# Designed miniproteins, single chains, continued (4), part 45

Each design is a single chain, and the fold is of that chain. pLDDT is the mean over its residues in the fold that is shown.

## One batch from the design tools (miniprotein)

Design m13540
Fold by ESMFold2-Fast:
Structure m13540 (fold): chain A 92 residues (1-92)
Amino acid sequence: DPLVTLTVGVETEPEAVDAVVAAGREAVRAAGGEIVALEVDGGEVLLVARFPSREAARAAGAALAEALRRVPGVRAIVVVDGAGEVLAEYRR
């Protein structure tokens, strides 16, 4: 079910990458999800997570954006579901 999967894209200062990865892992775990993929390229972090329901995934979208925007050095966040719907977006 594509609607239980979220793709999270984060643009950050390179020094903040480890903190972004840690915050993303914690936020996914807190929402009852599991990480399916994690890619890092310089200041760009791509996180793919699966959730137990569509409702859990939708609720997690806002919570992920909120947790990640609190990391110093984060410039932009986008959270999309498996159908390409933008659930949350942040730009500093």
Scores: mean pLDDT 85

Design m13541
Fold by ESMFold2-Fast:
Structure m13541 (fold): chain A 85 residues (1-85)
Amino acid sequence: SQAALTAARRKVLLGLAEAIRARRARGEDTQPAVDIANEASLGLGKAKTVDEVIAIVEESARRAEALGDSALAARLRALKAELEA
């Protein structure tokens, strides 16, 4: 449904914003996470189904993992699991 799609997009965007905010509060470099969030946001704006949102989250997790950001990858996979529930 459109409501479920809107809720899924919002959940992912808020989860990414919270992760970036927490890192910024700790004085950590946020730029790689911001770049991943910007790419995810662009994809989420074009997504037409919750399954497409889930695919974007998994792709973002793989990108975080490839950059050595295991914490962000784990957070994104947790968001994916919540969306699949």
Scores: mean pLDDT 87

Design m13542
Fold by ESMFold2-Fast:
Structure m13542 (fold): chain A 76 residues (1-76)
Amino acid sequence: SEEEEVLAEARRLTAAARAGDWQTVFDNLIPFLEKVKKLYPDNKVIQENLEFYKQMAEVKANKEKRIETLKKFIEK
């Protein structure tokens, strides 16, 4: 089914997140899920995955900002 193909593509993109490639998550996975959510607004699995990755992205961004701030404090 089309939903199964969409989920398979989402799983392929989430493999990049598991490999630590957060650039692919920010640039490809999250926009993909937002587009798919718009097309299938009643699909709860898509909504849950999008919310999950958005939360993870925010946690990742905040962690990197804290590390960068600490690095500038220590190395400057």
Scores: mean pLDDT 74

Design m13543
Fold by ESMFold2-Fast:
Structure m13543 (fold): chain A 81 residues (1-81)
Amino acid sequence: SRLEEGIRLGEEASKRLKELTAEAEKYFNDGDVDKAIEKLREAADYLAETEARMSPRNAPAVRKRLQEEADKRIEELKEKA
């Protein structure tokens, strides 16, 4: 079903997002702000693509929300650099 597929994709996306976010934090702590930003963008893009596969009708709204969230985190990192 579409619900079961959505749950599976959500679980996979959650795990991958946590991994990418942890890598971003490590790069930031090492002083590599550029790589930290790249990992945050990669995480946002991955999650947006995964959500779009679950529900194509909601994809534009989901992408916009995730992009805005990623942009906020990127700007916070730039301000600290």
Scores: mean pLDDT 70

Design m13544
Fold by ESMFold2-Fast:
Structure m13544 (fold): chain A 71 residues (1-71)
Amino acid sequence: TPEHLYLVSATVEPEKVREAEEAARKAGAVAVGGDEETGAVYALFDTREKAEKAAEALRKVGARDVSVRRV
């Protein structure tokens, strides 16, 4: 199994940062972080499939600038 990480980053309204972090954890994130002052959210995944699910979940909570990249 290739050892690659996938970074999902997004911006949400500040009050939705915790909801976005929870959505990322439910999608199987190995690490999650967010900043309630800026609305920035990021999550790391061990598979592309989990990262894609997290990106979709973030879009559903109103996230903008949602991106997925291999790191």
Scores: mean pLDDT 81

Design m13545
Fold by ESMFold2-Fast:
Structure m13545 (fold): chain A 64 residues (1-64)
Amino acid sequence: MSQQMSQQLQRMADVLAPVNPEASQQLRQQSKQMPNLSDQQAQQVLDQLETQNSDDIVRALQQQ
C-alpha cells in the first residue's frame, strides 16, 4: 500500500511542477518517506497533502 501511495504523490508532484514547483519538490521529498510509514499513516498523509494542494492540482489540469 505505502509504495502505491508514494507513486501517487510522485504523480501529483509531476502535475504541480509547472504551476507550483515548490510544492512539487515537497511532495517528492514526502514520497520518499511513505515506505517508512504504516499503511494507515501513509493514507492519512496522502489525504492531507491532496487536500492542501487540491486548488493547485485543479489549476494545473486546467492549464493543459
Scores: mean pLDDT 74

Design m13546
Fold by ESMFold2-Fast:
Structure m13546 (fold): chain A 84 residues (1-84)
Amino acid sequence: LSQEEIEQKLQELLSQAKERLRQAAREAARTGEAGRQRLRQTAVDSANNLLDTSEEIGASSSLTQQAIDELSVAIEEAVREAQE
């Protein structure tokens, strides 16, 4: 894969993860503890998928770290939304 294709795949994965996290956070805000458990699981699954995909497509350490950092911010935002 070219660097551009790798960046595109990581951005698509991040966009999908952010949408899933936002949906899980909204459900958690409505359903309480059960929704918060699902949000936690969504965060774990998203992080694992990002790391596994980065390894599979041969993403550089720099690109992988940037994607992890962005996902971490999205997870923190989703957790905050779910609690408040």
Scores: mean pLDDT 83

Design m13547
Fold by ESMFold2-Fast:
Structure m13547 (fold): chain A 77 residues (1-77)
Amino acid sequence: SDKEKAEKGIKEAEEGIKRKNEGLANLQAGGDPTKSTGDILRGIGDAVHGALEAIKYGKKAGDEELVKKGKELLENA
């Protein structure tokens, strides 16, 4: 369903934001810059993709809360 697709998008975006933030923290702590940069870039990509899917399918489902959550996640991407 569109609601299930929106919820999957939220989960993808949350996991992407977490990966981005962990990569940033590792970079600041003097970790491997190549690995940390890769985690940041992939995290941003997953966050943007998931947030846009949440907005798209939230709108199709008529679920304003899913759309709002997707927009909040996009701002944190």
Scores: mean pLDDT 90

Design m13548
Fold by ESMFold2-Fast:
Structure m13548 (fold): chain A 118 residues (1-118)
Amino acid sequence: MEPVKTNKQLQELVDSLIEKVEAFEKLLKKKGALSPEMESLIEKGLDKLEYLREFFSSIEPSDEQSQQITHYLTHAGIHVSLGLQYAELENYDLAIEHGELAVKYIEEAVKIAEEVEA
């Protein structure tokens, strides 16, 4: 794929993740299930996604790096979506577990981006 198109797709994936993470926080808050620990974890996840958004505005990763970042961000999206579903069902233990997994996948994507900038 062309470099500009790959970055745009990655930015769109990050924007989609930001929206899902914000929806997850809002739902937990509405349900009275947003702990200070979970709020802190969500804030860290959003800060890392904002870093990736800025990164893809100026840096084109290699095809291998782009594939790895896409892999981690796609898995983060799956876990946020599962977290939202479990929160709707008021299964907060599983909602939180999937939220934590989503943040870990976002952290792995950020590590790859940081290696590109180094």
Scores: mean pLDDT 83

Design m13549
Fold by ESMFold2-Fast:
Formats: C-alpha cells, structure tokens, sequence
Structure m13549 (fold): chain A 92 residues (1-92)
C-alpha cells in the first residue's frame, strides 16, 4: 500500500536524524580512546544503512520510484556517517 511506503520513509527519516544526533557521541568515544564503544556505534550505523538500502530496493521493485530514491539518499547519508566513524576509529 502507498501509506506503508510513506510510513517506512518517515521512520527512515527519523532513524537518519537519530544517527546524525549520535554521530558526535560516537566520534567523541573514538577520540577518548573508547574504540569498542566507537565500533559499536559504527556497527549500529552500518546495520541501519543496510536496512534502509534493502527497503529502497524492495520499494523500487514494487514501482514506488520516488520513495525508493528518497530511501537511497538516506542510506547514502548513513553510509557517509559510517565512513566518518571508521576514519575516526582508524585514527585512534
């Protein structure tokens, strides 16, 4: 249903906002030498990106092109956060 796609997109947008809010927390963990805590934050962010990416692929197959494109953009942003967290961990 179209409403299910809109709800899933709205939930994904909230999840991305949570990830952006937590990014500085995970970066500070890496900077403080809490590599394990930073790695847990990275793993959480990667799992979220993967889930939203798969959701985008499912909606694309169902013909919900606009929702799929918006979900892919959210997954790309989350992958960007994950890349920044990985760089901070590697620098620690």
Amino acid sequence: AELDAEIDLGVAEIQRAVALTLEPVFLRKAEAGDVEGAQEGLAWTQRLADRIRKLAEEYEKRGFTKVSEELRKLADELEGIAARLQAAIDAA
Scores: mean pLDDT 88

Design m13550
Fold by ESMFold2-Fast:
Structure m13550 (fold): chain A 67 residues (1-67)
Amino acid sequence: MVEEIRKLYEELKKLPKEDWGSISNKVLEMHRLAVEAGLIDEKLDPMSYEEMLKLAEEIYELAEKAA
């Protein structure tokens, strides 16, 4: 799971802002994996683009600390 989160975050950083569908899908998948790994709870509030990127970064940091 940690390696999968890391991979998704690296792929996310390579996407342009215009590729919103791919960005959204990767952030949601990172959130799902983080919940499965017990890093965060299942509650997901509505998010802006900036909030989604912050969540992705926080999930990545939690995964790195858990490794």
Scores: mean pLDDT 73

Design m13551
Fold by ESMFold2-Fast:
Structure m13551 (fold): chain A 92 residues (1-92)
Amino acid sequence: SSAVERRFEVMEQAIEYALKYKDLSEEELKKIREEALEKARKSKDKKEREEYIAIAMGAEIVLYAKKNPEVTVEELVELIREAMERYREELE
């Protein structure tokens, strides 16, 4: 369904932002996350809100990798993509 596809599109966008932000400092990532979450809360447009949520999630993925040096951003991205494919099949 289009609603299911939109949810996965938001997550794919979050993955793209994570890969874009992977080399940023922890402080820059925290700022991006905080600003994106504030804009999402204040946004009255659903699509704009979803875009800011994707930005915040992308920054959070990179922050997680920086605190957990046993995993890379690329490994987390692959895990998320595998989970999304599995959930896509389950939600159809």
Scores: mean pLDDT 83

Design m13552
Fold by ESMFold2-Fast:
Structure m13552 (fold): chain A 65 residues (1-65)
Amino acid sequence: ADVEAAARAIAEASGVSEEAARRAALQGHKNGDGSAVGAALQTLGGADAERAQRGARAAIEAGGA
């Protein structure tokens, strides 16, 4: 999975900064699942649970989770 493609998809879906989206994409890559993306968006990007779930779905759709 391409971390950059996942980060862009996450930023667009969740509304977090590109930097926060890139960090979330890296967490998903390290842990091998989309739940890590959602958790990182809440802690690093300040996203609510709903936005974090949207970001995680976008990462999966982009092939990054």
Scores: mean pLDDT 71

Design m13553
Fold by ESMFold2-Fast:
Structure m13553 (fold): chain A 70 residues (1-70)
Amino acid sequence: MLEEVIELLREALRDEERMVELLRRAAEIGTPEISASARAGAEAAERGNLTSAKLSAVAGITEAELLKRR
């Protein structure tokens, strides 16, 4: 569900300790486009690049909102 994916991505932005887990979960249930962004974010967070991870989460939210509007 797109709404659930958006909630997971928003939660990842607020909780840095759970960011990797939440982004990987969003990647599992999202569309291919959202999954790509969430996966990139999870990989960035695993490397300690939280800025890149947060940007990927925002990109995923934007894509999900656009898909939800269709």
Scores: mean pLDDT 79

Design m13554
Fold by ESMFold2-Fast:
Formats: sequence, C-alpha cells, structure tokens
Structure m13554 (fold): chain A 100 residues (1-100)
Amino acid sequence: APEARSESDPERARARMAEELWALFERLRPLLSPELAALLDRYTARELAAGRLQTALQVAALLLAVALGLASVDELLEELEASEADPVLLEVLREVAAAR
C-alpha cells in the first residue's frame, strides 16, 4: 500500500478515538446529575487534551457507575486508593464526595 503509515499513525488513531469518546460522553451526559455532568465535561476535556483517552473513558465510566447506583463513591474511593489506581480517578471521586 502506498500509505501504510497513514493507517498505522497512532496520533491519527487517537484523534479518531477522541472524537468517538466525545460523542459517547455527549450521549452519557443526560444520564448524570448536573454536578456529575460538570465533572464529566471538565475532566474528560482535560484528559482528552492531554492525549489520555483511556483515563478520559475511565472517568466517564466511573461517573456513570455512581450515577446509576452501581457503586458507592466511598467504596470506590477506598478500593481505588488501595489498588494504586490512576490519581485522576481519585481526584474525581474526592470531588464527588466533597460535593455531597
């Protein structure tokens, strides 16, 4: 193929995934309270701008789990602190806890 590198470009793949994640987050936003939706918008915008697509997706999943009552904020915070999870996830959960 004359442009094999165009198909294998990780920056182009990340940009495409970021667009797909933005569309997903827009669909998830109505399922969240206004406070959780504000956290989703702030943290996903920050993480996507930093190229951390996996962390952005994890933030969205975390907020959705809390919104749907699938997990308590306090249980998630303790579990993630014990498992040495991404500091961004702990930051998000601490803000959710502080807003209650």
Scores: mean pLDDT 75

Design m13555
Fold by ESMFold2-Fast:
Structure m13555 (fold): chain A 99 residues (1-99)
Amino acid sequence: MLEPVEAPEVTAEVGRKLLAIGDALQRGLEMFNKYVNGELELEEEMKEVINEAAKLFKEGKPKEALELIKEKLPDLKEEELLALAAFASMLARRNITVK
């Protein structure tokens, strides 16, 4: 269980949100590790979206990056969207482009 960060009234809500974010970050990290090991297969359309989102993250525009992914890949669930955004952000930090 997560430790309390704020007043008791908000602790449970904050805990649930942090767990959801943690799950998305873990999935994004798994995708990143699979990619650097050559184990992640990406469709050409997905590569384009990831590279464009990574550029937006480098520019300090995370909301625009999320909106781009949502616009280009509208069939993604929220969990998949957040995982892909986390992956793109990790690529941006390492200056990696997917091919």
Scores: mean pLDDT 73

Design m13556
Fold by ESMFold2-Fast:
Structure m13556 (fold): chain A 112 residues (1-112)
Amino acid sequence: ELESLAEELAERMVEAAKKALEENKDKSVEEKLYAARTEMTAAASEFARRLIEEGYSVEEVEEILRAARPRAVEEVTKIMEEAGISRELAERVVDAAIETALLAARKLAEEL
């Protein structure tokens, strides 16, 4: 179950990155990077909050986020390299999205 959720999260992050890059295809590399980061962060945070609302613990959400990272990094770096964004920057964007999603999950759990 947690593994399936990690795969779903990674897929949602990848789709968010693809959409952001396509919608910003004719823009600068910096604007593409910003758009991809914004959309992936939104997708990951929404997913993390949904899990908390469904009764998952913060610890379980953290495990799901950690398990999703390798797949998200692998797929997102490939997509971003095609858009002229370095592997290093792409990986940092994935990490930023995951960290922000964990913070969103923690904040929601405190409010429930």
Scores: mean pLDDT 88

Design m13557
Fold by ESMFold2-Fast:
Structure m13557 (fold): chain A 67 residues (1-67)
Amino acid sequence: DFEKKLKELLEEIRKKQQEILAERDPAKIEKLRDEIFELLDKAAKELGISVSELLRKLAELEKKEES
């Protein structure tokens, strides 16, 4: 299911972003950022959409979760 894949991706990105906020080592922060970009690129390719369109869909899903 497309929406379930987006939710799983959003949650995984959020976990990495939370880890970045808690991290003090610049090298580890850069690695986490690279991992986020790799996740976005892979997901966009699997879904057959652009990274920009994927980010738009993730933002829309995030608004739904704030309910």
Scores: mean pLDDT 79

Design m13558
Fold by ESMFold2-Fast:
Structure m13558 (fold): chain A 80 residues (1-80)
Amino acid sequence: SELKEKLLEVLRETSLKMNKLTNEEEKRKLRVETLEKVVKLLEENGSSPEVVELFKKSLEYEKEGNYKKSREYLRKGFEL
């Protein structure tokens, strides 16, 4: 529950920052930064290796500009 609250806070802050951005490249950088924070929180709070791997794959695809695959792995991570 505490981890879930921290994750929701990160996502909420990202949503607020995203609404202030109009540049697509800045939005991509913010998505990468957010995913890096999410992965760090999951690792620091002892989340299962399977969950961490899914979010790391999402981050990897986001860095590659593959938004569709990034989103697919992000969804899988939240379903666990």
Scores: mean pLDDT 83

Design m13559
Fold by ESMFold2-Fast:
Structure m13559 (fold): chain A 63 residues (1-63)
Amino acid sequence: SLAERIAELEARIAQLDAEIARLDAQMAATTDPEKRLELGIQRGMLGIELGVLRIELERLKKL
């Protein structure tokens, strides 16, 4: 159902927020520049996914 799809998107958004928070903590603790770059790339990719899911969620809420 539409309600189930909205709930699934909200759950995934919450998971991504938690993953980004974990990556931010890892980056803050990381002294290796190469590892910090790798973590930064991962964070950037999760940020893009989060943006896409937020757009999709708003689209579904207007149906």
Scores: mean pLDDT 88

Design m13560
Fold by ESMFold2-Fast:
Structure m13560 (fold): chain A 80 residues (1-80)
Amino acid sequence: SLYEEIEKIIKRGVEENKSWTDVLKEIIDLMKKHNLTPEQRKKILTAIEKALVENKDKPREEQAKVVISKIREVLDEYEK
């Protein structure tokens, strides 16, 4: 599923100490490959940005867990 691929990108990004900017670029490319609409991509990116701002003072591993959780919530609305 798209969710499982995004989760793998985020987990790998944490392990490889990638910036969130680089992780988000990979997620955007993946969403485009899966033919998500611009509106769907915006909702997912907005959810990620909000999660990162609200958790800016937390360890990166905790930020990743919150981001993954929020992406799952948004994608559950699109997967039938």
Scores: mean pLDDT 82

Design m13561
Fold by ESMFold2-Fast:
Structure m13561 (fold): chain A 92 residues (1-92)
Amino acid sequence: SELLDKAKELIDEATKIATEVDNKLIQNIPTPKEEFEKQIRDAKELIREARRLINELKEDSSVPVDEITSLQIRLLIAQSSVYLAEIMYKNK
């Protein structure tokens, strides 16, 4: 399913951005405030789009339920990572 592969891609990209933000903050790498804000915004948009695609996948009877459940768990983990990165940024 193209939607399934796309949802996985979006979740992985959001997680990657959150990890990059965390690493820059932890290592005190000089980074413009606007860059952090853009990365956090971009990651949130990826999470939003992934959620939309997962909702569409729920309507597709050809997609296994366990695949959808796995994506939902991965989405929740990615969303949490993005929110934690935003909290870390705001407290620096």
Scores: mean pLDDT 87

Design m13562
Fold by ESMFold2-Fast:
Structure m13562 (fold): chain A 69 residues (1-69)
Amino acid sequence: MTVEIDFALREPMSVEEAETLARGVEEAARALAGDAVEVRFEVLNPATSEETKAALREGAARARAVAAA
């Protein structure tokens, strides 16, 4: 089962903040939908900086790596 979650974000965001956010969302999604859930994060605000987008991608990847271990 795949769950796609879109954020309307405020800048700036660090990698650590993004990882914490992604981890919390992944945990909540699994609690509601079970361990077979895949969560995707998308930034819908085109004014979001490339640095914040990169931090979100890195944070989400770290959260998934922890969940997979």
Scores: mean pLDDT 66

Design m13563
Fold by ESMFold2-Fast:
Structure m13563 (fold): chain A 65 residues (1-65)
Amino acid sequence: MKPKIFAAGHVTLEGYPDTPEVRARQARTNELAKRYAELAKKLMEEEGLSPGEVGLRIQQEIAAA
């Protein structure tokens, strides 16, 4: 059976017992980071922007949101 290593290795915070609200907030933050990373990839692949130009575009999107 799988050990409970995931509890120690998967915790975003070490402050167990579990806090499902905090875990959900961390998951949302991670999803936002992934969305911006995916946008950067698309800009580089579809528009041929350099990493620097992509960074500026992402900063503008963050500031506008």
Scores: mean pLDDT 64

Design m13564
Fold by ESMFold2-Fast:
Structure m13564 (fold): chain A 92 residues (1-92)
Amino acid sequence: MEAKSPAAEAGGRAAARGGLEIMRADPSKLAAGAGAALRGIGAIAESMFTGDAKAAGEDAKAAGELAIEHAASEEARRLGEEAVKGGEAAIK
């Protein structure tokens, strides 16, 4: 049923999708979108392999905040917000 931190995994996935949406909506933001997506993937990997929920949650939150900051669409912003929430839930 779960990664070692389901909240961090969910947050990482949301951040990855948000980063991809930024790149689709505004190609000039490819670097920012890719950065958010890569950090989101990192959070997923940490949640699955290291078992450090705090580290995975912090990465998911950071990726989500980056996606919100560079959101080129309302969907990207919503996904970034979801990532921040997932990260915060994993950190507590």
Scores: mean pLDDT 77

Design m13565
Fold by ESMFold2-Fast:
Structure m13565 (fold): chain A 97 residues (1-97)
Amino acid sequence: SEAEKQLEAYEKAIEAELARLRAEGASEEELEKARKEYERKMKLTIRGSAELGRLYREGASEEELEKKAEELRKSPEPSEEEFEEYLKEYVRLKKES
C-alpha cells in the first residue's frame, strides 16, 4: 500500500540519520533516544499535515487553521492506531494534491 511505502521511506530516513550519529560517536543510549525523538517528530508532522490539510480542503479560515495548529501542539503524541489513520489520510491528501 502507499501508506506502507511512506512508512518504509520514513524508517529508512531515520536509520540513515542514526547511522550518521553513530559515525559521529553517539552511544547506543543516545541512538535509542534519538530514534524515539525522530519517530515522535514523524508522527507529529504526519498528524499536522493530515489534520490541517483536511481542514484546508474543507474551506477552513486562516483563524480556524491557526486554532487547530495550537490544539495539536498541546495534544499528546498520537497512539500507534491513531498514527496509522493519520498516515492513511496524509497519503490520500498527497495523492489528491
Scores: mean pLDDT 81

Design m13566
Fold by ESMFold2-Fast:
Structure m13566 (fold): chain A 74 residues (1-74)
Amino acid sequence: SESLQRDIDRGVSAVAYAVYRLYTEDLDSLLEMIRYAEESGMTPEQIRREIERLYRQGKITPAQRDAALARIDA
């Protein structure tokens, strides 16, 4: 959805929406968002899907995508 608050409240794409809203050049911020999503009950598969979506939309760099996926698979 277009509403950040509604997406967070539903738990749907919460990490993707937060990363989109708070887009940063800082990889550490992205990794912390992923950790928050895990603690918030998103599955590794859901988080992986959202990372791939962010990458396809040009919202994260290839290096950020690779690091994020490596973290989930570790």
Scores: mean pLDDT 67

Design m13567
Fold by ESMFold2-Fast:
Structure m13567 (fold): chain A 63 residues (1-63)
Amino acid sequence: DEEKLREAARAASEGRVEEAARLLESLGMPTPVARAAAHDTAGLPFEEALRRLRRALEASRAA
């Protein structure tokens, strides 16, 4: 899970939004939530993207 989350953050940081969304979906995030999270983190520095995506994943799993 952690490695896949880091891959999603890398994809988002590099602007690969569709790949980031698919990785987040594979982590159990619903499609609209994964897509929104990927778009919100697109082009951000890797560490910032990772922090935001980790928060989004935790929130999704807490619901």
Scores: mean pLDDT 83

Design m13568
Fold by ESMFold2-Fast:
Structure m13568 (fold): chain A 105 residues (1-105)
Amino acid sequence: GLSLEQQQQLAKELGEALKEAVRSVREAMKKTYGEKFDKGSKLMGEGIGLIVKSVVEGTQEDADRGAELIDEGSKLLDEALKGIGKTIREAGERVHEREKELLER
């Protein structure tokens, strides 16, 4: 079995790997979620506004454009969520690989 000193060193090295994984996820969430979510939300808001305008004014072109903007905005929000999920998974895989390396010593 591992000595107390070896267990403490292993815990420290795993703690550093977890810290790096959290930092990586935070940076990716800031980049992917912040930028794509803001753009997606703005496009959806503009699209809804055009649909409301089309109902009030009877302009089919506004309804068509509004639907396009909602579709584009929805795709950006979906991409942001998928990017976050991928980043979490990849960070988890790196921690698991590091744990395996440390346990094989």
Scores: mean pLDDT 77

Design m13569
Fold by ESMFold2-Fast:
Structure m13569 (fold): chain A 96 residues (1-96)
Amino acid sequence: SEEVKEKIIELAEKFKQDVLDIARLFGLSDEQIEEINKIMDEFIEKLREANTVEEYLKIVDEAEKKILSIIDNPMFRIFVHSGALALKKEIEKIFS
């Protein structure tokens, strides 16, 4: 459904903005922020091509894993994990 995809992309774009805003607040380097932005752009592009709830959830998990692989800040890691979990729950709710 086109409407389902549009809602998922909207939620993903909000997640991207929240992650980038928190990265800046936690004082991450410009290099780290650029790498996160690249990961998030690839994440959103993959979501646009996905068609099943299973595919959407896997794409969210992959994006979280990539972000957490480059960031050592424990509070930022908790924020990203919580945000990804919330996004997955909202996606599952859309398909319920």
Scores: mean pLDDT 88

Design m13570
Fold by ESMFold2-Fast:
Structure m13570 (fold): chain A 56 residues (1-56)
Amino acid sequence: ARRVRLPGGTYELNGVRVVLPDGLVLPERTLRGLLRKNAGASDAQVDAVLARATPV
């Protein structure tokens, strides 16, 4: 499964403030589910967050 590394900090999605640890590494599907659950993120919004991530 594809894993991604995220820059740390605060992400604002649908008016929801999501705080992620610096250097968080997780499967792409796990990140997608997390953002949908916590912020109601659309696939387009998740793809925008993934554009800032690096594959590992």
Scores: mean pLDDT 78

Design m13571
Fold by ESMFold2-Fast:
Structure m13571 (fold): chain A 77 residues (1-77)
Amino acid sequence: MLEEVEKELKDLLLERGASEQTAEAVVRTIKQFSRASGLDEIEVLKRAKEAVEKAAKEGKSAQESIREGIFAVIELA
């Protein structure tokens, strides 16, 4: 399950125009935040994915979509 959610978020970021390195860095950062905050890693990654999908639907850039994903994760804490 965890690996599947990670892949889904990474693939979504790549579809938005992020590089593979950027997509991997974003996933890693979110996982690190989850561990530091004591939050469920799967739930945090799902929240980030939902925020990125919403931003993409609103026509936001890859950079803006990443920012929205990170903000949604911070809001969980």
Scores: mean pLDDT 80

Design m13572
Fold by ESMFold2-Fast:
Structure m13572 (fold): chain A 75 residues (1-75)
Amino acid sequence: ELEKLREELREKGFPDDVIDTILALREQIRALEAELKELATKDPSDKDVQRRIVTLQAARGILEAAIDFEIELAE
């Protein structure tokens, strides 16, 4: 839950603007993970499905790296 993450980050002393950025990025990751979960129910031999999965996995990795960067800057 995003609200629980907000509380945890606030307890760690992160600034509100950094928390808001991390929560926005986490929300984007959750949307990508939901689409990946749906694609996992599709035919794995479908090249369009395979291409979409790779694209979403790459996007998720970039968003995760952005969260790590925000955390590192706030430390």
Scores: mean pLDDT 81

Design m13573
Fold by ESMFold2-Fast:
Structure m13573 (fold): chain A 80 residues (1-80)
Amino acid sequence: MSDEELQREVDRAMARIALAVLETTKSSILSLPEDEKKKSLEEDIKFLERALEVARRAGDKRTEEELKKKIEELKKLLEE
Protein backbone atom coordinates (compact mmCIF):
# COMPACT_ATOMS: atom_id res chain seq x y z
CA MET A 1 0.00 0.00 0.00
CA SER A 2 2.08 2.97 1.27
CA ASP A 3 5.37 1.31 0.31
CA GLU A 4 4.05 0.77 -3.23
CA GLU A 5 2.94 4.42 -3.48
CA LEU A 6 6.33 5.63 -2.20
CA GLN A 7 8.14 3.38 -4.71
CA ARG A 8 6.08 4.84 -7.57
CA GLU A 9 7.01 8.39 -6.46
CA VAL A 10 10.71 7.45 -6.30
CA ASP A 11 10.53 5.77 -9.73
CA ARG A 12 8.87 8.86 -11.24
CA ALA A 13 11.54 11.16 -9.79
CA MET A 14 14.37 8.93 -11.05
CA ALA A 15 12.94 8.75 -14.58
CA ARG A 16 12.48 12.55 -14.72
CA ILE A 17 16.06 13.12 -13.50
CA ALA A 18 17.40 10.74 -16.17
CA LEU A 19 15.48 12.60 -18.88
CA ALA A 20 16.67 16.02 -17.66
CA VAL A 21 20.33 14.92 -17.50
CA LEU A 22 20.28 13.59 -21.08
CA GLU A 23 18.54 16.73 -22.40
CA THR A 24 21.56 18.66 -21.04
CA THR A 25 24.19 16.30 -22.53
CA LYS A 26 22.70 16.00 -26.06
CA SER A 27 24.67 18.90 -27.59
CA SER A 28 28.01 17.80 -26.07
CA ILE A 29 27.61 14.26 -27.46
CA LEU A 30 27.17 15.63 -31.00
CA SER A 31 30.59 17.35 -30.65
CA LEU A 32 32.51 14.12 -29.91
CA PRO A 33 34.76 12.28 -32.40
CA GLU A 34 32.79 9.79 -34.52
CA ASP A 35 33.92 6.61 -32.69
CA GLU A 36 33.35 8.12 -29.24
CA LYS A 37 30.02 9.60 -30.39
CA LYS A 38 28.69 6.16 -31.43
CA LYS A 39 29.82 4.57 -28.15
CA SER A 40 28.26 7.38 -26.08
CA LEU A 41 24.99 7.18 -28.04
CA GLU A 42 24.81 3.40 -27.51
CA GLU A 43 25.43 3.77 -23.76
CA ASP A 44 22.84 6.58 -23.48
CA ILE A 45 20.26 4.48 -25.35
CA LYS A 46 20.77 1.64 -22.84
CA PHE A 47 20.47 4.11 -19.95
CA LEU A 48 17.24 5.58 -21.36
CA GLU A 49 15.76 2.11 -21.96
CA ARG A 50 16.33 1.32 -18.28
CA ALA A 51 14.74 4.67 -17.31
CA LEU A 52 11.78 3.82 -19.57
CA GLU A 53 11.17 0.60 -17.60
CA VAL A 54 11.22 2.64 -14.38
CA ALA A 55 8.75 5.18 -15.82
CA ARG A 56 6.41 2.37 -16.97
CA ARG A 57 6.49 0.82 -13.50
CA ALA A 58 5.71 4.23 -11.97
CA GLY A 59 2.79 4.81 -14.38
CA ASP A 60 4.22 8.17 -15.50
CA LYS A 61 2.89 8.29 -19.07
CA ARG A 62 4.33 11.75 -19.81
CA THR A 63 7.89 10.76 -18.86
CA GLU A 64 7.45 7.42 -20.66
CA GLU A 65 6.53 9.19 -23.94
CA GLU A 66 9.39 11.70 -23.58
CA LEU A 67 11.87 8.84 -22.98
CA LYS A 68 10.55 6.95 -26.03
CA LYS A 69 11.05 10.03 -28.22
CA LYS A 70 14.57 10.56 -26.87
CA ILE A 71 15.51 6.92 -27.49
CA GLU A 72 14.32 7.19 -31.11
CA GLU A 73 16.30 10.43 -31.61
CA LEU A 74 19.51 8.79 -30.33
CA LYS A 75 18.90 5.65 -32.44
CA LYS A 76 18.63 7.82 -35.56
CA LEU A 77 21.96 9.49 -34.71
CA LEU A 78 23.55 6.07 -34.12
CA GLU A 79 22.40 4.86 -37.60
CA GLU A 80 24.57 7.57 -39.19
Scores: mean pLDDT 74

Design m13574
Fold by ESMFold2-Fast:
Structure m13574 (fold): chain A 68 residues (1-68)
Amino acid sequence: SQQEQADKIVEETKERLERATTFQEIVDVLNESLDRLDALKLSDEIRSKAIAEMNEHVQRRLRELQAS
């Protein structure tokens, strides 16, 4: 399903963000993940939920790197 494909991209994005050590790596991970979501031609509801979840993890990781 579209939901399962979106969930997989979100989970892989979260794992990649945990390994990212620079601001540029976080930006690259987010951009690659957004491209993957866009390729799936998801419904607006599924896409917006996936983006919101990815953004929460991006913000958390950015705060962690700023504290370093």
Scores: mean pLDDT 86

